Designed miniproteins, single chains, continued (3). Designs and how they scored, part 75

Each design is a single chain, and the fold is of that chain. pLDDT is the mean over its residues in the fold that is shown.

## One batch from the design tools (miniprotein)

Design m10587
Fold by ESMFold2-Fast:
Structure m10587 (fold): chain A 98 residues (1-98)
Amino acid sequence: MEALREEAAPILATIDELAEKDPETAAAAREALERFLELLARVRAGDLSAVPELVEAARRLLELEFRLRVLKYKPSAEEVEAARARMPELLAELEKAV
């Protein structure tokens, strides 16, 4: 179990980093990671009947990780509002460049 958590450390770091921006998605991603690790441990122990559930858990985890990465690279709501406030200045600069 410990070794599997070490392999998952980069995903856990991303979840923790983004928990402040989207706590619901971060909580869902942590739950999906725990389920994936539990199923992976079962398969590694020789329980091949868990393979279909492991594949589904991996798919769910990847979808949530993608959502967290989108949040990591997207500006905050405040940054989005600041960018919108700068639109008149950006348009004026574009007009001067033509």
Scores: mean pLDDT 64

Design m10588
Fold by ESMFold2-Fast:
Structure m10588 (fold): chain A 70 residues (1-70)
Amino acid sequence: SKEQEAQQNTQNAQNFQKTFDIVTEMVGLAVDTLTPEQVEEIQRRGLTAVSSGGSLGLAEEVRRLVEEGL
């Protein structure tokens, strides 16, 4: 049903956000100092990294972005 798909999509989005928050804290990235455009770029690239490498993949991608100077 449409309700079941909507609930699953919401859960997936919440799980990604929690993982993103934990990984950015672990890498020492001060997300509050970034522009909205920089945050969107990190989230977009991070979502792709999580899809193949989980939280470790996200951590590696976030560290690479920090090393690039964003």
Scores: mean pLDDT 67

Design m10589
Fold by ESMFold2-Fast:
Structure m10589 (fold): chain A 74 residues (1-74)
Amino acid sequence: SSSIEEKEREQDIELAEKNLKRVEESKESPDRREAAKLYKESIKLLKEGRTSKAAVKFTSGSILYIADEIDEEL
């Protein structure tokens, strides 16, 4: 229903904003900067109701952030 979709959208926005804050508060790198940009684009797309495109941007940002963290530990 539309009320469930709105609640899910609000939860997705909150999650993306939390991940954006974590990446912005972490060590600066080109990949983390790109991850932050992707999270910002995801939040914008969620607010526009483009949920599938938002999910792609969120996933891409998360992959870049995780990969950068792994590379720094190696």
Scores: mean pLDDT 82

Design m10590
Fold by ESMFold2-Fast:
Structure m10590 (fold): chain A 75 residues (1-75)
Amino acid sequence: VDYSEVLQSGDPKLLSQAFLSSRGLYFKDERLYEPALMLLEGDPPYSLEYLSKKTGLSESTLRKLEQKVQEHKKK
């Protein structure tokens, strides 16, 4: 399942959670799934400032999320 398909099909948060969970990425905060998918599959990569404005999450929270996503992507 590609990024565009997941975002266009119904609830983007639930679909992002299903996609990332299938890849072994789990978050306690459901708000993290959509920005995590955007960071993982974005081409070009989304800025943390843009994601902060879109999600209402702090840039520090998103920076930690980006590190976790990059560690997973390296595998």
Scores: mean pLDDT 69

Design m10591
Fold by ESMFold2-Fast:
Structure m10591 (fold): chain A 67 residues (1-67)
Amino acid sequence: DELLEEAKKIVESLPPSYFEALRFGASLVPREELEARLAELEAKLKAGEATLHDAVELLLTRYLLEN
């Protein structure tokens, strides 16, 4: 999917300090909220309603849940 490939390039260009801040922010949110948000973003992507911003957020949310 071209949208996910473009989002992946953006995520891969982010500095390590961004991921540190992101992990800290995620520690303040229940895991269930992250899982619910991922499901919403995946549903948008499947429906063809996702923006590039949604695709980036989807990849970052997956990163947080998998790491």
Scores: mean pLDDT 82

Design m10592
Fold by ESMFold2-Fast:
Structure m10592 (fold): chain A 69 residues (1-69)
Amino acid sequence: MDVAEALERMREAARRLAELAEKHAGTPQGVAYRGAAEMIERLYREAQKDPSVAETAARQAEVALESAS
C-alpha cells in the first residue's frame, strides 16, 4: 500500500466513525465511536510526520472501524 492510499483509508475510517458518533450521540456507543475517530485522527497526523508508519496506522484504523461494526 502506498502512503497516499494509507492516508486516504485512515481519513475514510475517521469520517465513518465520526458519523456513527453523531448518530449515537448521548450513548455509550457514541462515546466509543468518538474515541475511535480521535484515535484514527492521531494516527493520521503521525503518518503525515513519518510516512514509514502509514501502512501500520491504516491497518489499525481498519480494525477500529471493524470493531465499531
Scores: mean pLDDT 79

Design m10593
Fold by ESMFold2-Fast:
Structure m10593 (fold): chain A 63 residues (1-63)
Amino acid sequence: ERAERIAALLEAAGGPAAAATVRETAERTGMLPDAESVRRLLLADGVPEAVAERVAAEVAALL
């Protein structure tokens, strides 16, 4: 499932709270995050900006 693939990418990048948010939102609403939302969630988790931008681009490719 795309939500699990996205969450796994966020968790591997050092964003466990971002990954949890993605999983919870997908379970409750069926919605996937936008790439920009992924970038912001990772930044909030303390992930470096360059890494957050790269992961957001990878997520965009999955959408």
Scores: mean pLDDT 81

Design m10594
Fold by ESMFold2-Fast:
Structure m10594 (fold): chain A 84 residues (1-84)
Amino acid sequence: MKLYTPDEKVRKLLEEVGITKEKYTLDEILRAVFEYAEKKGLIDLKNNKLYFKGTVLGEVLGRDEIDLSDLAALYEALKKHLTE
């Protein structure tokens, strides 16, 4: 399983959900993203979307929203902030 070092923006998001490690799996980072979204009330299950405009997550992803069925877009946006 690949371990990644998050950049400062992703690290700030991880700290918001109480996670502090040097390296993470991609699954751990994805879990932290969803825990952050739940904590901040960013999930719209009726429309199957995440809304993160004006949040640390929005700063990381460079967008205001994402469709929950398009996890590939979330994955690619996060990978830009991760180093193996």
Scores: mean pLDDT 78

Design m10595
Fold by ESMFold2-Fast:
Order: sequence, then C-alpha cells, then structure tokens
Structure m10595 (fold): chain A 88 residues (1-88)
Amino acid sequence: SELRREIEAYEEELRARMEELAAADEEGLRKRLAEAAARVASLSDTDEGRFRRQEALVELVAELLGLPEEELRRLLENIRRLAEEELA
C-alpha cells in the first residue's frame, strides 16, 4: 500500500516535470526525446542488449527530466517490487 502510494507520487512528479519542460521548451524536449529514441533503437534485441537498453533508458530519461539517475532507478525498483508482490 505505501509502496503503491510512493509509485503514484513519483508518476505525478514525472508528469508534472514533463509538463513544465514542455511548457518552457516544447521544441527542445521533442529534440531530446528524438535523440534518446534513436540511441535506444541502436541497441540489439539480445539479453545483453535488453539490459543495456534499460540502462540507457534510465540515463536518458533522467537527463531529459532533470532528475537524478538514482531517483529514477529507485522508481523502477519500486515498480519491480510491486509487481513481484502482486504475483506472489
């Protein structure tokens, strides 16, 4: 329950930051998203490529949103733990 509330709070924070960035510089945000997508698309669809893709996504999204990479990694870890709790 608390973990779910934390994830929802992070989702709202990410949404708010995305809206702020779009309002301030929509063109710059679009350009950075396109560059990030191109880098991710260059990764192979192997197990190692999948891991590298996840790592690259964390780094690029953190840069795009102006968030610390550690904060974004914590969000992903919390989502993983919530999914495991629902499957258990």
Scores: mean pLDDT 64

Design m10596
Fold by ESMFold2-Fast:
Structure m10596 (fold): chain A 70 residues (1-70)
Amino acid sequence: MLDDLLRRAMDLRDLARRYRYLADTSLGGADAYGVLSDDDSRVYRNVYDDYRDLYRRYDSRSRHLLSLAS
């Protein structure tokens, strides 16, 4: 049981990490396109915000499961 909770928490942490990478990549795109087009930069910033919210939620859930396992 405890090992299962830890494994699920680690899986959620990995999902959070992947979404953070996608968020950082989108922010990089926003910065690159900011020189050329504010509209294109805005699209990448919106994608960044969506991925940021996802990784924050998965990270919070992972921490909650770890807390319950303690």
Scores: mean pLDDT 70

Design m10597
Fold by ESMFold2-Fast:
Structure m10597 (fold): chain A 61 residues (1-61)
Amino acid sequence: AADRARAVQAASAYAVSLGMSQADADRYSRLAVDALSDKAADFDDLLARAKDAIAAAFRGR
C-alpha cells in the first residue's frame, strides 16, 4: 500500500538520522511498519509507533 511505502521511507530516514546504516535502517523500518500496521489507527500513529520501535532497538542493544 502507498501508506506502507511512505511509512517505511519516513521511518528509514529517521533511523539514518539516529546513526543507523541505510541497510539497517531499511530492514528495521520495514519490519517495524509490517509488525505495527494492523495495530495503528492511521498513518501518523503508524509512523510514531515505528519510530519508537526503531529508537528502542537502536538504544536497547
Scores: mean pLDDT 78

Design m10598
Fold by ESMFold2-Fast:
Structure m10598 (fold): chain A 94 residues (1-94)
Amino acid sequence: SDEEIKKKAEELLKELLELAKELVKRHPDDRGARTLYALLEHALSEFEKWSAKEQIKAVLSLAKMLAEHARRLGDEETYRRAEEIIKEAEKLEK
């Protein structure tokens, strides 16, 4: 199940990266959105080196950061989608 958990965690991280990319496109002058996108790209580059538990922890932390930032920007779509990723990552937390 660790291999399946890692695969799902990577899918969630890639979904977060796409959400952050969309957030940057909608808010191109927002440095916070660009910083979150860079953090997600960095996480993806290091992701395979982490345990399943650390991967889930990283996805949860980054999803919560993205959700809060999207909420502050009034980007309701990104906020709702990030909240769904949080729920999916919590299901993987064992």
Scores: mean pLDDT 88

Design m10599
Fold by ESMFold2-Fast:
Structure m10599 (fold): chain A 90 residues (1-90)
Amino acid sequence: MTENERLRLEAEALLALGRMAAYLGLYETALKLYDEAIELLKKAPPDAETLKLLADAYEAKAEVLEKLGKYEEAEEYRKKAEELRAKAEE
């Protein structure tokens, strides 16, 4: 396993745990897990797989922020997710 493979696998695991936390209404825990996943993915090369995971993480974070009533912050992260997904599909 390369370091880049490790970073992506760890980020995927954190995203899965974050989604579980969000499903259970543990929004602060979900945000922390998503932030940790984003930090790991930013250390990886900006290839298509990494950009797709970053977009997924930002979208998931935006959904939780919206549940917390932080609509402006949620909109910012949705836009970041859209930009990253567009880049990944090139």
Scores: mean pLDDT 85

Design m10600
Fold by ESMFold2-Fast:
Structure m10600 (fold): chain A 62 residues (1-62)
Amino acid sequence: MSAIERQLREFIEEMRDDLAAARRLLERETGYAIPADVTTEAQLLALVPEIAARAEALRREA
């Protein structure tokens, strides 16, 4: 697991009581479009590798 994947997992776990806010922040910061049906902690954690890959791509473009 990469450092960014670990950070994303910790963020989602800390935000488990407000997953709607977690979704909005992840989309804003990474540019990854999270599907509307992804609303649970487990579903967000399953997307961590894809979100991390998008965030890493944005870092390389900056």
Scores: mean pLDDT 78

Design m10601
Fold by ESMFold2-Fast:
Structure m10601 (fold): chain A 74 residues (1-74)
Amino acid sequence: VGEELLEKARRLAELGGEYLLLRGASREVVDEMIRGTLEQAEWIVKNESDDTQKLKAREYERLAEELAREVEEL
């Protein structure tokens, strides 16, 4: 459960970082976003129930799919 959430968070962070770089964001902004996303996912794994982790994994997956489409359009 935790591994799945962390994998989905990593994928979301990768796509979000790529999207921001393509939109002209600074490396500092990208690094902060990646760090924040992974820290939040780690916090959820440590503090939230399995059901909450599964819900968040699905949310991150959906957001990553949306970002992947945005990146392809750029």
Scores: mean pLDDT 80

Design m10602
Fold by ESMFold2-Fast:
Structure m10602 (fold): chain A 96 residues (1-96)
Amino acid sequence: REEAERLIREALELLREAADLAAAAGELDLANAVYLLVALAALFLEKGNLEEALETAERAVRLGERAAAEGRLTPEAAELVRRARELVEEARELLE
């Protein structure tokens, strides 16, 4: 449980960094959507709602993966999204 929370928090940090890079590249709508999902997931974590936090983080990862597939992310931002994917998958396994 504590480990799942740590993994989700780490994934949210990576997603925020990816959103910062997207914003710097002019992808403001994408960055704002990711920032919103990260903020929502963080609120769920503070409330102790780990399942809702993980589901929200997974939504942010999927949005980032789609943007990467569309060529809208720099290689650095795409790598951050890929690492966030690994962390949310590990967190999912711990919450089974």
Scores: mean pLDDT 87

Design m10603
Fold by ESMFold2-Fast:
Structure m10603 (fold): chain A 99 residues (1-99)
Amino acid sequence: AKAANHLLKAARYAREAIGHVDDREKTLELLKKAIEHAQEAYDLVKDSPAAELVRKAIEVLQKAYELVEKGGTPEEIRRLFREAVELLLKAIDEINKEI
C-alpha cells in the first residue's frame, strides 16, 4: 500500500509534466517530485519483483530530466514521460498481484 501510493504519486507527477513540457522550470519541478516518490517506492520494494520496474522508471525519469536541461524536443521528452508512467503503472500492478 505505502509503496503503491508513492508509485501513484510518481506517475501522477510524470503525467502532469507531459502537459507542461513547454515550461522548463515547471517540468523540472514535477520531474524532481516524480523521481523522489519513485525512489521512496524503490526502497520499499527492493526485495519485490516490482523493484526492477521501479528502477527502470527512475532511469527513464532521470534521462528525461537531463534531456529537459539540455533543451531536447517536446516530442522526445513526452515519449520518456509516457514510458516512465507505463513502467510505474506496471510496478503498481506487480505489487497488487503479490497481495
Scores: mean pLDDT 85

Design m10604
Fold by ESMFold2-Fast:
Structure m10604 (fold): chain A 87 residues (1-87)
Amino acid sequence: MERIEELVKRLEELIAQIDDEEVKKEVEEALPVAVEEGEKALEAMVVAVESILNGDYERGYVQAPVLAGLADEADVARLAELAAKAA
């Protein structure tokens, strides 16, 4: 419980640093799903948001969500489209 709360707080701080409002909204919409999936999903989402903030959109939108089990094949395609728009 406490670890999940710590990860959610860290993610909220990282999300606040996203300048693109559409990217920010998509990440904010993914946060409740990551909370439901648990600690491993939240840790992977931290890596994803940090990668986006560093300009590594491939890792942020494709690799990290897939590793967390947050994305099926359709979700990966959608996230890849968002990465292309952000780049």
Scores: mean pLDDT 66

Design m10605
Fold by ESMFold2-Fast:
Structure m10605 (fold): chain A 94 residues (1-94)
Amino acid sequence: MEEEKRKKQIERLRKGLEELPKELEELLKRTPNPEIQKLIEERYKKLEEMLKTLIEMLEKGAPDEEIAEELKKRLKEIEEIEDKLNEALEEAKK
């Protein structure tokens, strides 16, 4: 039962990984600013790395607490990039 739950979580994360390239392409198509494009690409790269790491941890049977800590660290890195992206977007409006 728990093994089936983890398999479903892994499948969900893999679907997220497959969708990321399309979301990135659509967002970049709407964003002609090269500086903002770089920040968007960095954000998506960190999202991809996070999802891959979570999948690997789940497949290896890592404890939920370890997965939660890794997720927290990865989300903080993504949040820092999002802050830079928001700043660049505000400057681009000027």
Scores: mean pLDDT 81

Design m10606
Fold by ESMFold2-Fast:
Structure m10606 (fold): chain A 95 residues (1-95)
Amino acid sequence: NAVENLKKAIEAVKAGDIDTALRYAQKAVNELKDHPLYPLIEKLVDAALKAARDGDYETAIKLLESVREAVTYLENGDLEKAREILEKALQEVEA
């Protein structure tokens, strides 16, 4: 379950365990490969993991939480709300 794997990745970042965060984030991304929002999800997860590796845990947690929220909307069939969440998170990273 992508949501569960994202929660575990977030918990790992909070603990400073970047190797565990990478593993769970990769599992979540692999589960979402065939999803129409996959390119946005992949970009945000990659940005979060880069932030975590750079020691910016606040940004990493924020980005992973945004992806987790978006995936929850996707599981409920709300594609537009999921896209809005992902696009806002991406703008914050690219600003």
Scores: mean pLDDT 85

Design m10607
Fold by ESMFold2-Fast:
Formats: sequence, C-alpha cells, structure tokens
Structure m10607 (fold): chain A 55 residues (1-55)
Amino acid sequence: SLADKIADVDDWEARALAFLDRMEARGEISPEQAAAGKAAVRDTAARLRDGYLAE
C-alpha cells in the first residue's frame, strides 16, 4: 500500500541517519562528510515520498 511504502522510506531514512551518526562517532567519516551524507539521505527520502504521493 502507499502507507507501507511511505513507512518503508521513513524507516530507511531513520536507519541511514543513525548509521552516519555512528560512523562519525567512530571517526570513520568527518563531521562535514556526515552532514553532507545526512543531507543527501533526507533529500533522497523526500524525493521518494513526493514520488509516491504524486501517484
């Protein structure tokens, strides 16, 4: 269903953001790389939601 697709995007976004936070905390990526990655994740999630909602 549409609701399930949106819920899957929300879950993926939350998990991806948490993953980037852990990588930054471990020094595996810089704070700047983490910020850029989180922005890209949020942008991707927004585009996916907009795509589903437009159908």
Scores: mean pLDDT 89

Design m10608
Fold by ESMFold2-Fast:
Structure m10608 (fold): chain A 71 residues (1-71)
Amino acid sequence: AIELLKKAIEALEKGDNMEAARLVIEARKQLVKTNPDVAAILDEALGALAQGDSEKALELLRKALEQVEKS
């Protein structure tokens, strides 16, 4: 999950919103049972990506990464 989130952040920083969304979906699948709080943040990030709000999505992905690294 951590590796997928780091790759999603990198993709989004490069402007590849589609690749970022794909990686977030995969990270969410791994985290939904073990870290449901982080999965909820990823749901918010996917919503931001769908609205074209890349800045908000990036902020949420960084928050999700921090939460996973603490657990």
Scores: mean pLDDT 82

Design m10609
Fold by ESMFold2-Fast:
Structure m10609 (fold): chain A 98 residues (1-98)
Amino acid sequence: FEEEIKKHIEELEKKDPLKGAQAYLSRAVELARLGKFDEAIKDAEKAINLLKKMGPSAEKALVAAQRGLDALKQGNVEEAIRYFEEAIELTKKLIEEK
């Protein structure tokens, strides 16, 4: 089940890096809510790497995602979720403007 979701996100990443980043951030939020912090951190790091490759247009989403990751590593789960949700909305806006 997890392998199927992983493959789906990896395929999405190859076809549309912004949608891939959005999917990783969305999964990071759900994993953080479930207390699966190590897995949430890994997904957030994957999203951040994708946003870095997108260049200046993705900078606001990248900053929000990075703040979320930093908060999660500090144990500030509520703050981390808030920043990840901000990064998701900024990423959605970029997708809609294409």
Scores: mean pLDDT 82

Design m10610
Fold by ESMFold2-Fast:
Structure m10610 (fold): chain A 126 residues (1-126)
Amino acid sequence: NPEEIERQKRIEEEREENVKFAQEVLKETEEIIKKYEKSDVGVAAAANGLRADAYENLASYYEEQGKLELAEEYRKKAEEARKKYEENKKEADELFAQIGRQIAEQGPTKDGLETQRRILDLLKNA
């Protein structure tokens, strides 16, 4: 059935895009943290919040592949990133609120990935 094949292909493409985006988040947030860790603790904490979400997404994907040990390693990394976020949670949350207002002023996004990309771009220019 061509329609079922195309639906499965779309689901696989979305999973691949989500994994690729999680990896991009980890790369970009590493650069943000390196740049801001000593000058802006709120930006560094916000970046660690995004890293926690990215690690949890990767853990879920590796769990689906049966790579349970790798999934557990990513969950531990997510917990470490979340702790760093929580150390300066107030400043990070205030920055996310400001970013959310800027995104709302730009108009609606197509999907959650576009929203997350706008968050990353605004955080880089914080």
Scores: mean pLDDT 82

Design m10611
Fold by ESMFold2-Fast:
Structure m10611 (fold): chain A 98 residues (1-98)
Amino acid sequence: MMTEEEREAEIEAGFEALLANPSFHFEYVRRRITLENPSEEALERLKRMQEQLDRINEVARRKGTAPVRVELHSTARSDGTVTLELDVLEQDVDALLR
């Protein structure tokens, strides 16, 4: 398991790399993903992902940059369906579709 310090350093380095290119404009698109009967492991992974996104937001706030908007919302239904909504950079969406 990665240490908290190593995780923070990795996130901060990634954020620095993202901000280092002034020619990029940032456009966020909201994605919706529906999971049916997610495993306990999948739910734990989602929780860790949310924690990492919270840390990225904290780094953005400390640097005083206009937001890299990284938000993850999850809604669990009584039928066992979990719906995820997340804001991602348009560039990242294109990479995920290819």
Scores: mean pLDDT 56

Design m10612
Fold by ESMFold2-Fast:
Structure m10612 (fold): chain A 69 residues (1-69)
Amino acid sequence: SSDLKSFIDKLRAKILKLQAEIDALKAQKAQNSSDAAKVAELDRQIQIKEGVIALLQGIISWLEKKISG
């Protein structure tokens, strides 16, 4: 339905925002490459956001299966 497609579009927009945040954290990691503790902290933040993206992608996949039959 158009309602489910609208909801999927909103989830995809959230994924794009999270990807942009990950890119910013990766840039910070590159700038702090000599600081092992800071790199580890940034890696933790990246892993959390990547986990959220994976969850959202799973939800989208499940919803798309419901639309397709």
Scores: mean pLDDT 88

Design m10613
Fold by ESMFold2-Fast:
Structure m10613 (fold): chain A 82 residues (1-82)
Amino acid sequence: MITEEGARIAGRAAADSVLKNGPEEAEKTARDAIKKHSGVPDEVAERAGRLAARAAWSAYNQGLTKEQIEELARDAALEAGR
């Protein structure tokens, strides 16, 4: 399963990417963080990275704070691993 620490790091990575580079970079960065910190199969990391990036991009477009973007992206990554 995706760890809470891995999801938190992925959420921060996704938030930083959408603020600077946009959603495409966010997906890759979140996926790589989940792989590094959770030891899950590539398919699970790819799914979690996509959902984290999607949540971060949606939150960014709603004008939410960086902290809120990070939390929503983290939660999306955790749900993808269940």
Scores: mean pLDDT 80

Design m10614
Fold by ESMFold2-Fast:
Structure m10614 (fold): chain A 62 residues (1-62)
Amino acid sequence: MLSEKDEMEFAVAALFDDERRLARLVERHGEELLKQAPELLSRLDLSEERKQAILDFIRSLV
């Protein structure tokens, strides 16, 4: 599982549309991030459209 620090970095990247930070997390964690992303996104106050866009972005890099 991701560390607390990695989960915080993911939340910040998702909330601020920081694709570069998301890409770094994918490089570091790969498929593990993709598996955990839906749960992490469910904790954030984001639109379903935005959550889907983030998941699609992660999938494109894995």
Scores: mean pLDDT 83

Design m10615
Fold by ESMFold2-Fast:
Structure m10615 (fold): chain A 86 residues (1-86)
Amino acid sequence: SDVAQVKARIRQRLPADVADQIIAALDNLVNARTFDDAVAQAFRIADILAQAGYSRLASVIRRRVAAARNIADVRQAVIDTLLRHI
């Protein structure tokens, strides 16, 4: 699955502490039941990335999430961005 590929790339390419935080927020995003919960987890991923020095990647996630209309759009925005840029 795309989620499994994202998790593998995060673990291979990011520091372990950053990877663990992003994977936890990504699992919360995948399991989100409301649009607001999905957006909150996506912004949490962006915040973690920004604090770790990946500010451009965080900005791309924030911009794409701002255009999202539903939970599936939020998940796709995060997963696509991480697959493309990590």
Scores: mean pLDDT 90

Design m10616
Fold by ESMFold2-Fast:
Structure m10616 (fold): chain A 70 residues (1-70)
Amino acid sequence: DLEQLRKATEDGAKSALYVAELYYKHTGDKSFLDDVKEISERALKDDENIVQLLTQVHSRTLDGLGKIQS
């Protein structure tokens, strides 16, 4: 179960990084990319609060998609 949560966190982190890189290329704003990298690195290293970290990564992915589509 923890392995499944870890995998979901990794997948979420990769998605967030992809969206953040698209946002950076589209807007030139690196701040979102830097924020997502920090959250993703923390999520990949830390088994504690996996659900909370996954939620943060998911929220960042949705925020990035909204900004690109707008």
Scores: mean pLDDT 70

Design m10617
Fold by ESMFold2-Fast:
Structure m10617 (fold): chain A 81 residues (1-81)
Amino acid sequence: SPLAEAEALFAEFVARAREILLKTTDPAVEEQIKRMVHEAAERLDQLRAAPEEEREALLAEFRTWLDGADARLEELAAQSA
């Protein structure tokens, strides 16, 4: 289901974010990652609240947003290495 896929994608993103948070000593990097995790949670909550017929479109939007967020996480991880 779109909801189950979104929850799995969210869990994977949070796991990646947490790994970088544990390695960083930069408060600015920490703040950026926490903001991205918060936005991911809000997007997942929107998908949970949506009617079934809207969830597939919201999942597609969530995947697109996660692609950009993952690229940003990789950039922040490289800066923290």
Scores: mean pLDDT 87

Design m10618
Fold by ESMFold2-Fast:
Structure m10618 (fold): chain A 73 residues (1-73)
Amino acid sequence: HMTPGEAFDEIGRALETETDPEKLRARLREVLSKIENPDLKREILDGALLWARTTRPEFVPVLEEIRAEFEAE
């Protein structure tokens, strides 16, 4: 079980430290798989997308793809 705070911290760290979009994808999937609440996954991804659009736009496609995967479930 991962708390919302722990999930935000890990995703934030991944977004700040990863340089490879595929490594970011793998790390995000690992963190998000530890979250049971689908609404929380969506809120975390929405926050990550908001940050990435202004700070690391190269990560937006990866985040959009992951978001689409959870919306399809």
Scores: mean pLDDT 77

Design m10619
Fold by ESMFold2-Fast:
Structure m10619 (fold): chain A 89 residues (1-89)
Amino acid sequence: SDLEEQLENLERVVNEDLPVILKNFESFSLEEQQKIIKSIEDAIKQLDQLIAQAKKQNAPQSLLDRLEALRKRLEEAKAELKAKLEKLQ
């Protein structure tokens, strides 16, 4: 389904790209750092829509658990990066 495909794509980004971004965040320009934080905020909004859609479709609890775990990881990353950005300014 489109929902599961979107979830798998987000999981790939969070598992493969996000750790590299977090490790190298302070090496990016201020503009790039702000764009990274915005992209995470946009990903959280997309996940909120996917969670609402999954609930509407009575998706299995295992799928909902995956969406919620992914959302938590993005919220934690956002908090970490915002704290780093404030210290660098």
Scores: mean pLDDT 87

Design m10620
Fold by ESMFold2-Fast:
Structure m10620 (fold): chain A 74 residues (1-74)
Amino acid sequence: GAEEIEKKAKEALENKDAKLGAEAAIEAGRELMSKGLISLGIAVQLRGIAAELDKDAKLGAETAIEAAEILKKL
């Protein structure tokens, strides 16, 4: 759920964990797709994958947090 995604993303930021940030973003993108936001969900997942490849924990986590905020409004 959105709260669990946000928790993982915040943990990724604190620990500078690019893999955890990417996992949170991919999870958020999959949930967006399940809610009918297909193109946004794909874009969020791709950004998460890119963040892991670049070792960018901040990008992955921020992407996941933004997606979780959208999920909370649905």
Scores: mean pLDDT 89

Design m10621
Fold by ESMFold2-Fast:
Structure m10621 (fold): chain A 100 residues (1-100)
Amino acid sequence: SKEDYLKEIKKIYDEALQKLNELFERARAEISDPEQLEEVRKIVNDAYDRIKKLAEEAIKKIESTTDPAEMKSIVNELKQEIDKIVEETQKRIDEIIARS
């Protein structure tokens, strides 16, 4: 049902935000330089904004369709795009930690 796809979007969103929070907390533990930690904060905040926009757009697409195959495609595309953002964010943070 449409409600099941909306729940799946919320799950994808919540899990992505948790991963970003864990990446930031790891950076806080590993980085002693305030300027490098501020760089990480900006990277994480950018990722939050991008993920929020993608989830909001996916919800609007789900609400505007009645085709279950299209709903499944929307959720799959959202998951792929969010996973890419999280992976790119992790790589950027790892590079900062490595030079700390």
Scores: mean pLDDT 90

